# Designs tried in a protein design run: designed miniproteins, single chains. Part 58

Each design is a single chain, and the fold is of that chain. pLDDT is the mean over its residues in the fold that is shown.

## One batch from the design tools (miniprotein)

Design m1995
Fold by ESMFold2-Fast:
Structure m1995 (fold): chain A 61 residues (1-61)
Amino acid sequence: MKVSGEGLALKAAQAAAEKNPEATEVRVIDGDEVLVHVDAPTWDAEVKAARTAIEELRKLK
C-alpha cells in the first residue's frame, strides 16, 4: 500500500521545525484532519511520537 502522503507529512514537519527554531509548534494537516502536531522545542522526543501516530493513522484509513 502507498502511504507517501503520511510519510511526507512527518518529513515536512521535521524540516519546518529545523527551519523555524522560534516556532512553538509544528502541525501537519491533511484536509480537515491534523496528522502530526509536535512542539518544536522537544522535537527529538516528539518525532518518535509523531511516527507512531502516523502508523496508527495508516490502520484507521
Scores: mean pLDDT 59

Design m1996
Fold by ESMFold2-Fast:
Structure m1996 (fold): chain A 80 residues (1-80)
Amino acid sequence: MKEQIANSLQTAIDLAKLGNKEGAIKAGEEALELLKKSDLPESDLVVAVFYQKTAIELLKQGNTEEAIKLYKEALDIVKR
């Protein structure tokens, strides 16, 4: 699970960097769905979910640079 979430988050970051907004949003939504089903500590889960939801919203608004930063923050939490 943790590895699958990390892979989906990395895919979202990579696709966002390539300008594939639709692919980045899809990968981010897949990572978020996996995260909600994970056994992460509740405190880490709440923060990672917040960063991922905000990143997806920023991508939808065209704020790609800030979205990438938040995906990286979520990835760091997931890798703990």
Scores: mean pLDDT 82

Design m1997
Fold by ESMFold2-Fast:
Structure m1997 (fold): chain A 89 residues (1-89)
Amino acid sequence: SELRRLVQRATAAALRQIGDIIDEEIESGKKKEPEEVQKKALEAAREAAAETARELGAPEEVVEKIRKAKSLEEVTEIVEEWLKKKEEE
């Protein structure tokens, strides 16, 4: 259930970032572009996933791949591949 923990933390981080952006928009009266919101949400998600992977003992190579992921799906693939190799060792 390590993958589930990673995905849940990544999703929670993305949702928190979206909430922070909405609060900023309400306070400033300036709306963020949807692409900027998506980019910031993904950045928050991959950082949370990378930190969780490191806590679970992932090598720095895996942590770096997660940080460079272009989508949450790619983050999931990187984590699944690492966990599969760790289970086979």
Scores: mean pLDDT 80

Design m1998
Fold by ESMFold2-Fast:
Structure m1998 (fold): chain A 100 residues (1-100)
Amino acid sequence: GPATREQILALTKALMRLMASVVGVEVVIRQVRAGKISPEEARAQVAALQAQFDDALAEINSLLPHLPPEDQQRVQALVDQLRARYAELLAELDRLLAEK
């Protein structure tokens, strides 16, 4: 059946949490570049952001089957873009933490 209003709201919130996790890693990278946090603090913050990202992704995946196929495709495309960006940012952070 069609997604409920509550399911659409939950999906929107999960997508916002996924995006917030990506922005969070960008903030950690800026703090590392500015010398404002230690590598250990950066790793701890990224671990928390990774948990948030994984939880949001799991919630999105549970809600996707309730959407029409066209909306499933649009949400999946956005998720794939965010996952690719997140992986790129983690690789950039790993490079920065190796430059000692």
Scores: mean pLDDT 88

Design m1999
Fold by ESMFold2-Fast:
Structure m1999 (fold): chain A 70 residues (1-70)
Amino acid sequence: SSSRRREQQARDFFNQRVDDLQSMMGMSRDQSVQRLQDSYRFLVDAMRNGTVLPQSSQDFVDNVDVLQRS
């Protein structure tokens, strides 16, 4: 049940980011999803290169990682 709650929390987080990009920037859903995927790849690559990320960026990566493991 805790794993399912964490997966749901991660889905809600991701969907909220998609909704925010659509509302704030006038992006389509597909464009918003693509932008978030591009951001995720960029942040993961930065972490692999030893870059220390702000907490908000780490939280984003952690939520996306939960969804990818689901």
Scores: mean pLDDT 83

Design m2000
Fold by ESMFold2-Fast:
Structure m2000 (fold): chain A 77 residues (1-77)
Amino acid sequence: SELLEKLEKGRERAKELAKEIDPKEGLGIGYAELAAEVYGEEEKMKKAIETPEGQESALAIGERVEEALLAEVKKEA
């Protein structure tokens, strides 16, 4: 599925960003971008992360969804 492929590529991108910038910051940016792709627009995700609680929730949800879908990608393809 296209969505599953995007999620796997997003995770690889998050790792690459961590490599280029800073492990913690790069991964955080990558996961936030992944969550934006899954839930829709990047602008909405940016607004959600304006608060510390929103940022933590967005990253946790994005990572959890990404992990579940990435596991399916690795299982099926």
Scores: mean pLDDT 57

Design m2001
Fold by ESMFold2-Fast:
Structure m2001 (fold): chain A 57 residues (1-57)
Amino acid sequence: MLSEEEAERVAAAALAATSPAALASIAHDLQKHGVEVPGDPRALSPEELAALARAAA
């Protein structure tokens, strides 16, 4: 899935996201890397996206 470096960068980006649109874009990027994102990407918290990115490494 993601490299450890990519997972760490995506997790940091998710936690730094300041809008629902930014979170949705990060969720979409994770899905493109084969990460299963549950439910509506727009409904996920920054912490959930960060955890998904780290789990994908």
Scores: mean pLDDT 73

Design m2002
Fold by ESMFold2-Fast:
Structure m2002 (fold): chain A 55 residues (1-55)
Amino acid sequence: SALAEAAMRKAYESGGARGAAAAGGMANQDLGHDEAARIASDKGYEGALEAARLA
C-alpha cells in the first residue's frame, strides 16, 4: 500500500533497512516483522520497499 511504502521510506531514513523492515512488518500483518526484516537486510532499501508492496 502507498501508506506502507511511505512509512518504510521514513523508517529507512531514520533507522536504515532494519527500521524500514519493522515499519513494513507492522503495516503488513501477513508479511510479519521477521520476514520483512530478512528481505530488507538482504536487499537493503529496495528489498524493504518490495516487502511493503507484496503485503
Scores: mean pLDDT 59

Design m2003
Fold by ESMFold2-Fast:
Structure m2003 (fold): chain A 70 residues (1-70)
Amino acid sequence: AAEKAAELEALSEKYRQIAGEHARAGDDVSALKYLAQSYDFLAESYALKGDEEKARELREKSAALARAAA
């Protein structure tokens, strides 16, 4: 569980960096999509740690970003 949570946090950070690169390039749609995925990875990490409240908040943020990208 702890190992998987750490992997998901690393994936979240990676996708956040990719989102930032797309934003700087002017690709706002791709930036929002990568940022939404980053929040989903982070939410799963918190859920594995037992922080269901934080996981829920992060999933709601991810859904909002995904809707903005559509």
Scores: mean pLDDT 84

Design m2004
Fold by ESMFold2-Fast:
Structure m2004 (fold): chain A 91 residues (1-91)
Amino acid sequence: SAADILAAARDLATALREAIAEGAPLDEVLALAEGAIGYLESLLAANPDLPAAVRAAVERIIALLREAIAARDRAVLEAAVEEALAIVDEV
């Protein structure tokens, strides 16, 4: 369901937040973010009939995480995770 996909996005963002807070190495957190993107993309592919707002929210989260991975910067990744959680809460 749409709610289950949003819950999955929240759980993934929360796991990233916790890894960052625990002082995990940047390369480890980036690998977790790559895994999160892959999983969210698989959910979008499996659910073509998602409400447009939910699809847009998940696509925006994927874009934010991709930009953070490209930047390879902990502060950028922290900001991306917080924005992802805010996006989920607004849908």
Scores: mean pLDDT 89

Design m2005
Fold by ESMFold2-Fast:
Structure m2005 (fold): chain A 94 residues (1-94)
Amino acid sequence: MSPEIQQLLNELETLVEEIKKRLPEEPVSIEEIEEIIREVGEKLNLPENLVNNMISMVRGEMRYRGIKEATKEEAEEILDRVLETQKEALDALA
């Protein structure tokens, strides 16, 4: 894997981990998850396109599941699924 792809993977893993730490115990709406992702992305100084892609993928997964709000457990599963999909896509580019 190229150093650039490895760095991007590390940034994505850190982003997901930090988002999980900010998830409340109460169910969160799509809008609340989007705010958490943006806040974490800004804190980590991540590129806007990376943050927007994460938001789009999480939104897509919630729509696929037919849910408007996610429990902490569901949100963590969605984030793990999105991370796995992005890792697979990046590995295909290597």
Scores: mean pLDDT 82

Design m2006
Fold by ESMFold2-Fast:
Structure m2006 (fold): chain A 85 residues (1-85)
Amino acid sequence: SNRFEAEIKLAMALMALSVVNTISEEKIKNMSKKDIESLKKLLERAIEMAREAVALDPSLKPVADEIIEEARKRIKELDEVLKKK
């Protein structure tokens, strides 16, 4: 069903965001540019999965918007680290 597919996509988006959130700020500062770019791509994929979940089930919009907002904030933080390298 559309709801089940949407819930799986939302869960995958949350898992991707959670993986990035388990990495300490100190560890991120010591990561290579390539590794930081990989984290950025993971977060961009999380945003895409959250958007797809909303397209399948609009009732998930509030939770998806939270994930998208946090992922965008983390991407901006990673971009600032990349600029300083």
Scores: mean pLDDT 88

Design m2007
Fold by ESMFold2-Fast:
Structure m2007 (fold): chain A 86 residues (1-86)
Amino acid sequence: SSSAAKAQAIRDQADADELARFRAMVAAGASLDELVAATKDHMVSLFKSLGNDEGAKNVENASKTPSGQAMLEVAAAVNVAVARSQ
């Protein structure tokens, strides 16, 4: 469907933008806190772009919990590892 194609295009562009942003941040020596904040902002923006306002709100709420913060730290670490592998 056109909806599935649009969603895939949004994900592909978001993945490319995130990788480029993380490469630049890693090269600049960004802190873990800055990388976590970038990961959260990216996820919120992605959910909003997909029309999933509840998903965006859930990410914002999760970022205020210890478990959500830990998941964002893991996501940021994965993004850093991918950025460094290129």
Scores: mean pLDDT 81

Design m2008
Fold by ESMFold2-Fast:
Structure m2008 (fold): chain A 103 residues (1-103)
Amino acid sequence: MEEEIERVAAELTPGDIASLAKSLIENSEKYREKDPEKAAKYGGYATSLEWALRQGRLDEAKRIAARAIVEDNIKPLDRPVSFEELEAFIKEYRKKQREERLK
């Protein structure tokens, strides 16, 4: 399993990782009411990936992304995503979560 994670990690680009993070946020939103534990898990992965990419920790981001793909069978979106697109998406997602808390 660890060997498979390292193999998958080696193949991932920053765009693939950002795409995966966006996919994880979208899945977190879909499962929020139906399966809060699963939603929290996906959100945790997405947050860790955004943080690693922001810090320029590409190797760490690759390993986190590969683990999500291999262990949780998560698929990235069908296209690469820029870090700026990911940041904008996460900003909107966090804004919605904050507004939900004000209800």
Scores: mean pLDDT 75

Design m2009
Fold by ESMFold2-Fast:
Structure m2009 (fold): chain A 94 residues (1-94)
Amino acid sequence: SHMEELKKEFEEHIELIAERLANAKSMEEVEAAEVGVAVLVAVSRKFPELLAEVLRRAAEALERAAEKMEEPLSTRARRLAEELRREAEEEERR
């Protein structure tokens, strides 16, 4: 179905962002990944039936990326993941 294809595209983009974040060597590279996340979330808001799942999967992927990173970059990645997890939980309560 079209929704399953869109879901797969979101999952692929989440994984690419998480991989870039895990390999970030500077705060500028972390900020670039954060912009990628913001764009992904903005696009996913056009598909409310997928939004909660996209936010949760993004949070989980970024949490795993943060585990591979060193301070202080890992702290910023964890904060972004926590924010996404909170938004996912809020969306799931609708």
Scores: mean pLDDT 86

Design m2010
Fold by ESMFold2-Fast:
Structure m2010 (fold): chain A 73 residues (1-73)
Amino acid sequence: MEEELEFEIEVALALMYAGIGDILYSKGKYEEAAEEYRKAAEMMAEVAERYGSEEARELAEEFLAKAEEAAAA
């Protein structure tokens, strides 16, 4: 169950970074938002690769797209 706990912790951390990105984006801090979304995407991509989670892979792609959008704003 250590593996399951690691999965839950990594997913939670990635979602927290994405949430921070959303808050920064809403404040017009686009460069900072892009940085937090990149962290979320990287962590979620690692979760997807390690655990074979298609949902995590889709979330990683979504967060990367948000990072690119924020960086372009």
Scores: mean pLDDT 83

Design m2011
Fold by ESMFold2-Fast:
Structure m2011 (fold): chain A 74 residues (1-74)
Amino acid sequence: SMEDQLEELKEEILSQSEKEQRQTLTALETLIAKMEEERDALLASSDPEKRAAGEKLGEAIALLKKMVEELKAA
């Protein structure tokens, strides 16, 4: 599942140096911001398939944000 893949990614990130972890966190936060813009654009679409894709992207964003908060707490 995506949750399992994100948990594995979190463990890989935590195995990196502090410098690499900071760079990865910055990259993830930038990615999340871009994904949120894409989600908002999809949700604003008149196409129901695009709106459904936006909802799924929103779920993925929530999981990524949870992982980022857990990484910051570690």
Scores: mean pLDDT 85

Design m2012
Fold by ESMFold2-Fast:
Structure m2012 (fold): chain A 81 residues (1-81)
Amino acid sequence: PTPEQVLELAKSLLESFDGMAQAALDAGLATPEQVERARKLFEQAYKEAETDPERASKLIAEALRLLGVGPAQVEDILARA
């Protein structure tokens, strides 16, 4: 992915984070501790997207996994970036 695509993905995920986190908590897919860690990973991905888009993509994947998103869905989300 390009730095711009990863930056926009990280920004979008941060903007929708509260809704995504609440859905994961309600579904029993994530704990409050996993939600807090996922937020920090998305914030780090946003900061690193322009300088290291590959690492930023990996941080996004880890954050989505912590929110209970399955491997196939994570790959689909990253492919759409």
Scores: mean pLDDT 82

Design m2013
Fold by ESMFold2-Fast:
Structure m2013 (fold): chain A 71 residues (1-71)
Amino acid sequence: SAGQQQALADAEALLRLAEASGNPEATEHARLALEHTRRAVEAYQQGDNERALEHLGLALEHARRAVEALA
């Protein structure tokens, strides 16, 4: 779906930004945000909504920490 493609694109963009910053903490959290976003999309496509929400929660927490490390 368009929403799933956008979520993956946003997570990939955050990782590129973190890598360009040279900040290893931001890069690690952005990498984990992308990994959990991919797992959330996969779980959702398999009909496992509970697992999808768990991975989405982890993706959002790591994205928050990546943004915080870049500030």
Scores: mean pLDDT 89

Design m2014
Fold by ESMFold2-Fast:
Structure m2014 (fold): chain A 79 residues (1-79)
Amino acid sequence: MAREKAEELASKLEGKVIIVPVSSVEEAREISRRLSEELGVPFSAIASHLMPLAKYGEPGDVSTPVALPNDTYLIAYVV
């Protein structure tokens, strides 16, 4: 399952990992906006990974882990 694959990737990383489900480009945009505000990182640093996954990904796809400037990793999966 996509969530289980994301959790397996997260278990191999050192530090904080955020796992997010995306089902649409609009949801990916909103999640990117929220995380940008919460983490204090630029919107583009998150949206550049989440929005293409939501647009071109199939249900079950999992992103490559993304290192954010605050020592947090981001992993997304398509529901």
Scores: mean pLDDT 81

Design m2015
Fold by ESMFold2-Fast:
Structure m2015 (fold): chain A 93 residues (1-93)
Amino acid sequence: MEEELRRAEQILTDFVEAEKARHDAAPDDPAVQERARAIQAVQAAVAAAVAAGASAEEIAAVIRREGEKAGLPPEVIEALLLQLFHELGLPRP
């Protein structure tokens, strides 16, 4: 695996583990629930774009827009772009 993909995987793993820990610590906190719903909305929007046959540029735009709207850190947004483009066999964005 390329160093960039390995780093992206680590960033995403750390982010997911941190979000899970936050939810496990305060599952009834409205702010934690809202953040989890926002992350799910990002996943749904990206999946819909891929299923609709969107271009690489369109998929990248959806990830950036929905990720920013959900309050994802820039590092996590770029890691998602790199990992998804690799999985779809697309050239680096």
Scores: mean pLDDT 78

Design m2016
Fold by ESMFold2-Fast:
Structure m2016 (fold): chain A 100 residues (1-100)
Amino acid sequence: MEPSKVFYFEPEEAVISGEKVTIHTVILVSPDGRILVFQDIYDENGNLIARVVLLFDADVNLVGHSLILHKPLSEEEKEEIRRYTTELGTRKARELAAAL
């Protein structure tokens, strides 16, 4: 079985619920073309606050989503994280798939 390909992205700064965060993105592409996007969200002090995992099929359709909290967040903050990371992760997955 061929190994998965791993792609590391430069950390990206964002503002979520008025707070400055840094998003670290890593994308895994399986041999069958499925794409896993990991987004680790750090606060301004460098503490991990959340991890988002997005699963895409070989046609880059979103088929799975997970939000893992490392600190308590409001429902509004969770929704903003979900919205922002889904848009960002989908864009990066599509750009990467087009480049492969």
Scores: mean pLDDT 84

Design m2017
Fold by ESMFold2-Fast:
Structure m2017 (fold): chain A 78 residues (1-78)
Amino acid sequence: MRYRLTIRARPGQAGAAARAVVEAARATPGISDLQVRVDGDTITAEVEAESREAAERLVERVRASPAVESVEMEEIPE
């Protein structure tokens, strides 16, 4: 299943937030094909997850970063 994460970094923390996304994806079993885009303080990450639970664990890890203000997750159809 493919998911899109929309991450709002704290002001000026986009680089730290993007690193947190990469680290969280590496630390979460069942996550693959990470694609990251940075646009100002907004990070968009697309991932392939083996389960919804794997994607939810990724969101929890990303949200735990002090550089991250908020995380939204949506399933990409197809």
Scores: mean pLDDT 85

Design m2018
Fold by ESMFold2-Fast:
Structure m2018 (fold): chain A 102 residues (1-102)
Amino acid sequence: SSEAFEESVKLAREMFDRYSELFPEVPKSALDQTLAKVLSLTESPEQLRARLETMYKMRKMALKVGAALGEEQSKAELEAMEKFEPYFQEVLEKIKELSEKS
């Protein structure tokens, strides 16, 4: 339903806002642009959940490569993402519950 999708978008926005508080070196504008791009490609909670999960996994992979090459910003962001992981998984589970009701 449209209501379930709207609620899933709200959860995604809240998640990005919380992430920006934990990693202030990432510009909020860049996070907002990433979220806008994800949302432009999604029409359902299930699609949003899948896109968010893929984005998070790909970003962690890229940061692990950067960290291995000695990039300090990549190390800092990777540590922030690893600390954020439990909250991210909780958000994905809530979006999954909304997709099952859609």
Scores: mean pLDDT 82

Design m2019
Fold by ESMFold2-Fast:
Structure m2019 (fold): chain A 70 residues (1-70)
Amino acid sequence: SAEQEKLKEELVAFARDVLSKITDDEKKIEEAVARIEEKLTELIKRGETDIGKLVLKLGELLVSIVKEIL
């Protein structure tokens, strides 16, 4: 839905902002953002409509990626 696509864009933008404050490596930021966007897109295409579950998935991915960068 349009609401899910907008939420995905907002979550991806949030992840980019967080990552840009943790590392100056633009390539790592873009690779991480691409991974997050891909996973969120997959969940939406599989019919996930629960906003909380999409946010939780972003949180899990972001924690994992931050641990890899730090």
Scores: mean pLDDT 81

Design m2020
Fold by ESMFold2-Fast:
Structure m2020 (fold): chain A 104 residues (1-104)
Amino acid sequence: LQAQYDALVQQGEDKRKQGIDYFDKGDLDTAVSLFQQSIDYYDQALRLAQQMGDRDRVLDSSVNIVASSANLTAARNATPEAAKLSASRPRTVDETFKVLEEML
């Protein structure tokens, strides 16, 4: 079960990284598709973690779903020009919290 969980997390991470690359290039349709695939893999990992009773991995998968969902929302709301200019924008939950803390 651990190896299956690890494989799903790796696939989710791979799809998110690919999505960010296409977002930075201004290919928003491809980025949206890749972020949606990332969410699907992390959802599968979450369900497996729940079956394992592993609370830490349930939390980790949930955080990853939130991060990929934020990326998906950004891709849906961006223009290609804005996406290319926003290469340094927050792309993870942790990066988003850091930006919010700096604004406070």
Scores: mean pLDDT 77

Design m2021
Fold by ESMFold2-Fast:
Structure m2021 (fold): chain A 73 residues (1-73)
Amino acid sequence: SEAEETYRAALGAIEDAKKYAEQGNFLEASKYIVAAGVLVAALDFLGDTERAEELRKKIKEVSKYLDEAIKKA
């Protein structure tokens, strides 16, 4: 379903954001965080509010990591 495809795409974007943040590539990490946010909003619109909320929590964790990494750069 579109919801399943959107969920998988959002998970991929979150994973890519983590990898780029760990590499110190803050611009690419930020782009993937934004992309993940858009996909989560789409997932919510498709009616998968439970998984959208799960993904929002993951995005917050990655965003916090990125913020801390930038402050140490």
Scores: mean pLDDT 87

Design m2022
Fold by ESMFold2-Fast:
Parts: structure tokens; C-alpha cells; sequence
Structure m2022 (fold): chain A 86 residues (1-86)
């Protein structure tokens, strides 16, 4: 499905941007980009979009608690799932 593939590519771009902001120390921008990724992933019905959504939500929770390292681990997992599904 081309629509599903576009949603996964859009989510992947937002997750990558969020990770880049975390590497720059900009947690607030990272959270905004993760919120955009979550919106696109919630529209997906595939197991890959569900796995990526869960990992992005876990990463966002870690960022709210100040745990940047655990957030990055979960974002790398989400990126892997999204890359395998495109």
C-alpha cells in the first residue's frame, strides 16, 4: 500500500530528526518531532507501525524523565523497524 509506505517514510523522517535534536541537546524540539511521528504511526495498521509506535512512545516517556540515553536506544529500535517495513 503506497499510502501506508508514505506514512512509514514520514514517521521515519520525524524520528531521525528527533534523534538529531537529541544529539544537539535540544530535548524540547526532539519531543515535538516525536509527537509528529506518533500521529503518523497511529494512522498505520501494520505490525511494523505498531512496533515503531510503542518504541517511540517509550522514548518520549524516557525524555520526559530526563533519560536521553534510554530514549536514543528506543529511537534506534524504532528506526530499524521502520527501515525494515519500507
Amino acid sequence: DQVQRRNLRTALRYVRQARDYLQQGDVDSAIRYLDQAIRHLRRGTSPHSRSALRLVQIARDHLQNGDVDQAIVNLNGAIHHLQQSI
Scores: mean pLDDT 86

Design m2023
Fold by ESMFold2-Fast:
Structure m2023 (fold): chain A 67 residues (1-67)
Amino acid sequence: EIYHNLALTYAKLGRYDLAVEAAKEALRLDPSLVKDAENLGILLAINGQEDLAKELGAFVKAVSPPP
């Protein structure tokens, strides 16, 4: 949870690069946070950070549990 909260804080500060790194660490610790990471990816895309949104989306797919 701490990395997830850190990711949201960095996003609020406009530090999208750090927000993505914190979100990746949150997912490594708790893969169930996939939906929260997807929502952050949408926020990144809306704010014009499409490359970071794609990077986070790719990471989410890599760490998601198999169906």
Scores: mean pLDDT 77

Design m2024
Fold by ESMFold2-Fast:
Structure m2024 (fold): chain A 73 residues (1-73)
Amino acid sequence: MSREERVARLEEALRAAMREAGVSQEEIDALLARLRAEPTGDAVTRIAVRLYLAGASEETLRRLAAVAKELGL
């Protein structure tokens, strides 16, 4: 898979996790737009912190971290 396809998969996983945790559509779009513009560890960390504050499980956060690592983020 291309790096762009992997970023799209991570973005979809993050979108699903944030929706499940009750994050607003506007906030989800803003966070993912930042990740698309600057696919960095800082952008991923910001989303992970937001998921943690929304009550996402440690297991979910670890899975998302593993996907981000595959992308070199």
Scores: mean pLDDT 75

Design m2025
Fold by ESMFold2-Fast:
Structure m2025 (fold): chain A 100 residues (1-100)
Amino acid sequence: SEEEKLREKILENFLVPLDQVSDPEIQRLLKVIDALRELGGEATIDELAEKLGMSREEVEAYVDRLEKLGLVKRIAPGVYRLAYSVEELVDKAREVREKK
């Protein structure tokens, strides 16, 4: 599926420096994951918007996509948490890369 392919692209690029991620869509989604990590794994839409320099609506679109991909969980209205620890994400990234 398109969602499964997008999830794999995000994971395979998780260990790539952001400035070396060639796909702008993947780079933006990874920036949201990085911001969540830097905020301790949980953040509000407002905290993400401020940290990323994005509009609230733009952030909502990205976290909705990440939630549908199973990489982020909505834990309360406007509050999101990383579905996996950094260690778990690294392991998943390596697994996806080893399949290619």
Scores: mean pLDDT 83

Design m2026
Fold by ESMFold2-Fast:
Structure m2026 (fold): chain A 93 residues (1-93)
Amino acid sequence: MREAMRDIARAILENDYELGREALKRLREALPEEVKEHLANALAGEPWDERLVAETMLELAELLLEALEELGAPPELLERLREEIRRAREELA
């Protein structure tokens, strides 16, 4: 999980689309089975747990923020991502 997120962060900073696609695929494969089940249900037009998926996406966004901080991303980018995460959490409350 963390390695895939670190590769996604690097792909964003370096505009490496191939690395980003591979890292995203690995991240999707590493998702909890519960989240995979709800995503499959959504694609099949069946009821799914929107809150569980959203909470998982927020956790992944926090891991992305951590990886971007470790890689020395610009402060402006980090601040923007923190604000987006905060707003998303408020919408789920």
Scores: mean pLDDT 76

Design m2027
Fold by ESMFold2-Fast:
Structure m2027 (fold): chain A 67 residues (1-67)
Amino acid sequence: SIEELRKKVEELSKKLPPEVRERVQRALERAQTKLEVLAILTYLSQQNGDKELAKETTDEMRKLVAE
C-alpha cells in the first residue's frame, strides 16, 4: 500500500543527514501517487546503498507506467 511505502521512506530517511531528510520529507508531503512515493523510495535506497531495494522499486515504477 502507499502507506507502507511512506513508512519505509521515513525509516530509510532517518539514516541520512538532516538536510537530506528535510528535502525527502518535503517531497513525500507533495507526493500524491504510488509512483511518486516509489521514486522517493528508490532515491533513498540508492543513497543507503541498498541495490536490491532500488532494483525492486524501479521495477515496480516501470510496471505502473507500463500499466
Scores: mean pLDDT 79

Design m2028
Fold by ESMFold2-Fast:
Structure m2028 (fold): chain A 92 residues (1-92)
Amino acid sequence: MSKEEFAELVKKYLLDRYKVVENPTSPEEISKKKLSEYLSKHKDVSFEEVLKKFRANPSKYLPGLPESPPFLTLSEEEIEEMIEFLYNAYSK
């Protein structure tokens, strides 16, 4: 399925920036969960608005995190791919 293929592609980019652990004790894994939770709380905004606002100030949309170096160093396209993956996971 295209979703599984997309998830594997995004995981490649995330592995360069984040550690993957089963137990979410690492700050990086917790950050991914917090971002997914944040997106789920904002169902009343369009996906395009979420992408636009997140790209403008990623750290503002990662509550409880200092400036997120991975988002600051990622290309705009990589950020979009990651956000689309997380948003699609939430929209099930």
Scores: mean pLDDT 48

Design m2029
Fold by ESMFold2-Fast:
Structure m2029 (fold): chain A 78 residues (1-78)
Amino acid sequence: MKEITKGVIEIALAVARTVALKEGDEKTAEALQKAIDAVANDAPVEEIIKLLEEAKKLSKDEGLKKLLDLVIEEVKKL
């Protein structure tokens, strides 16, 4: 991945995970951690997108879902 894009994605996902944890949504936080690990390990783009879509489906927070949509669009550019 492009280093700067990867770093921005990781920061956005870390923020999303923190929001989920503060709301007590452990399942969404765990799904986001898997996505962070996949990005950090340069997993295939298709795998990262699948993990992000799973996290989005688990979340009930509309703001978090919108953030994840933006992250998915950035991942598609990798």
Scores: mean pLDDT 82

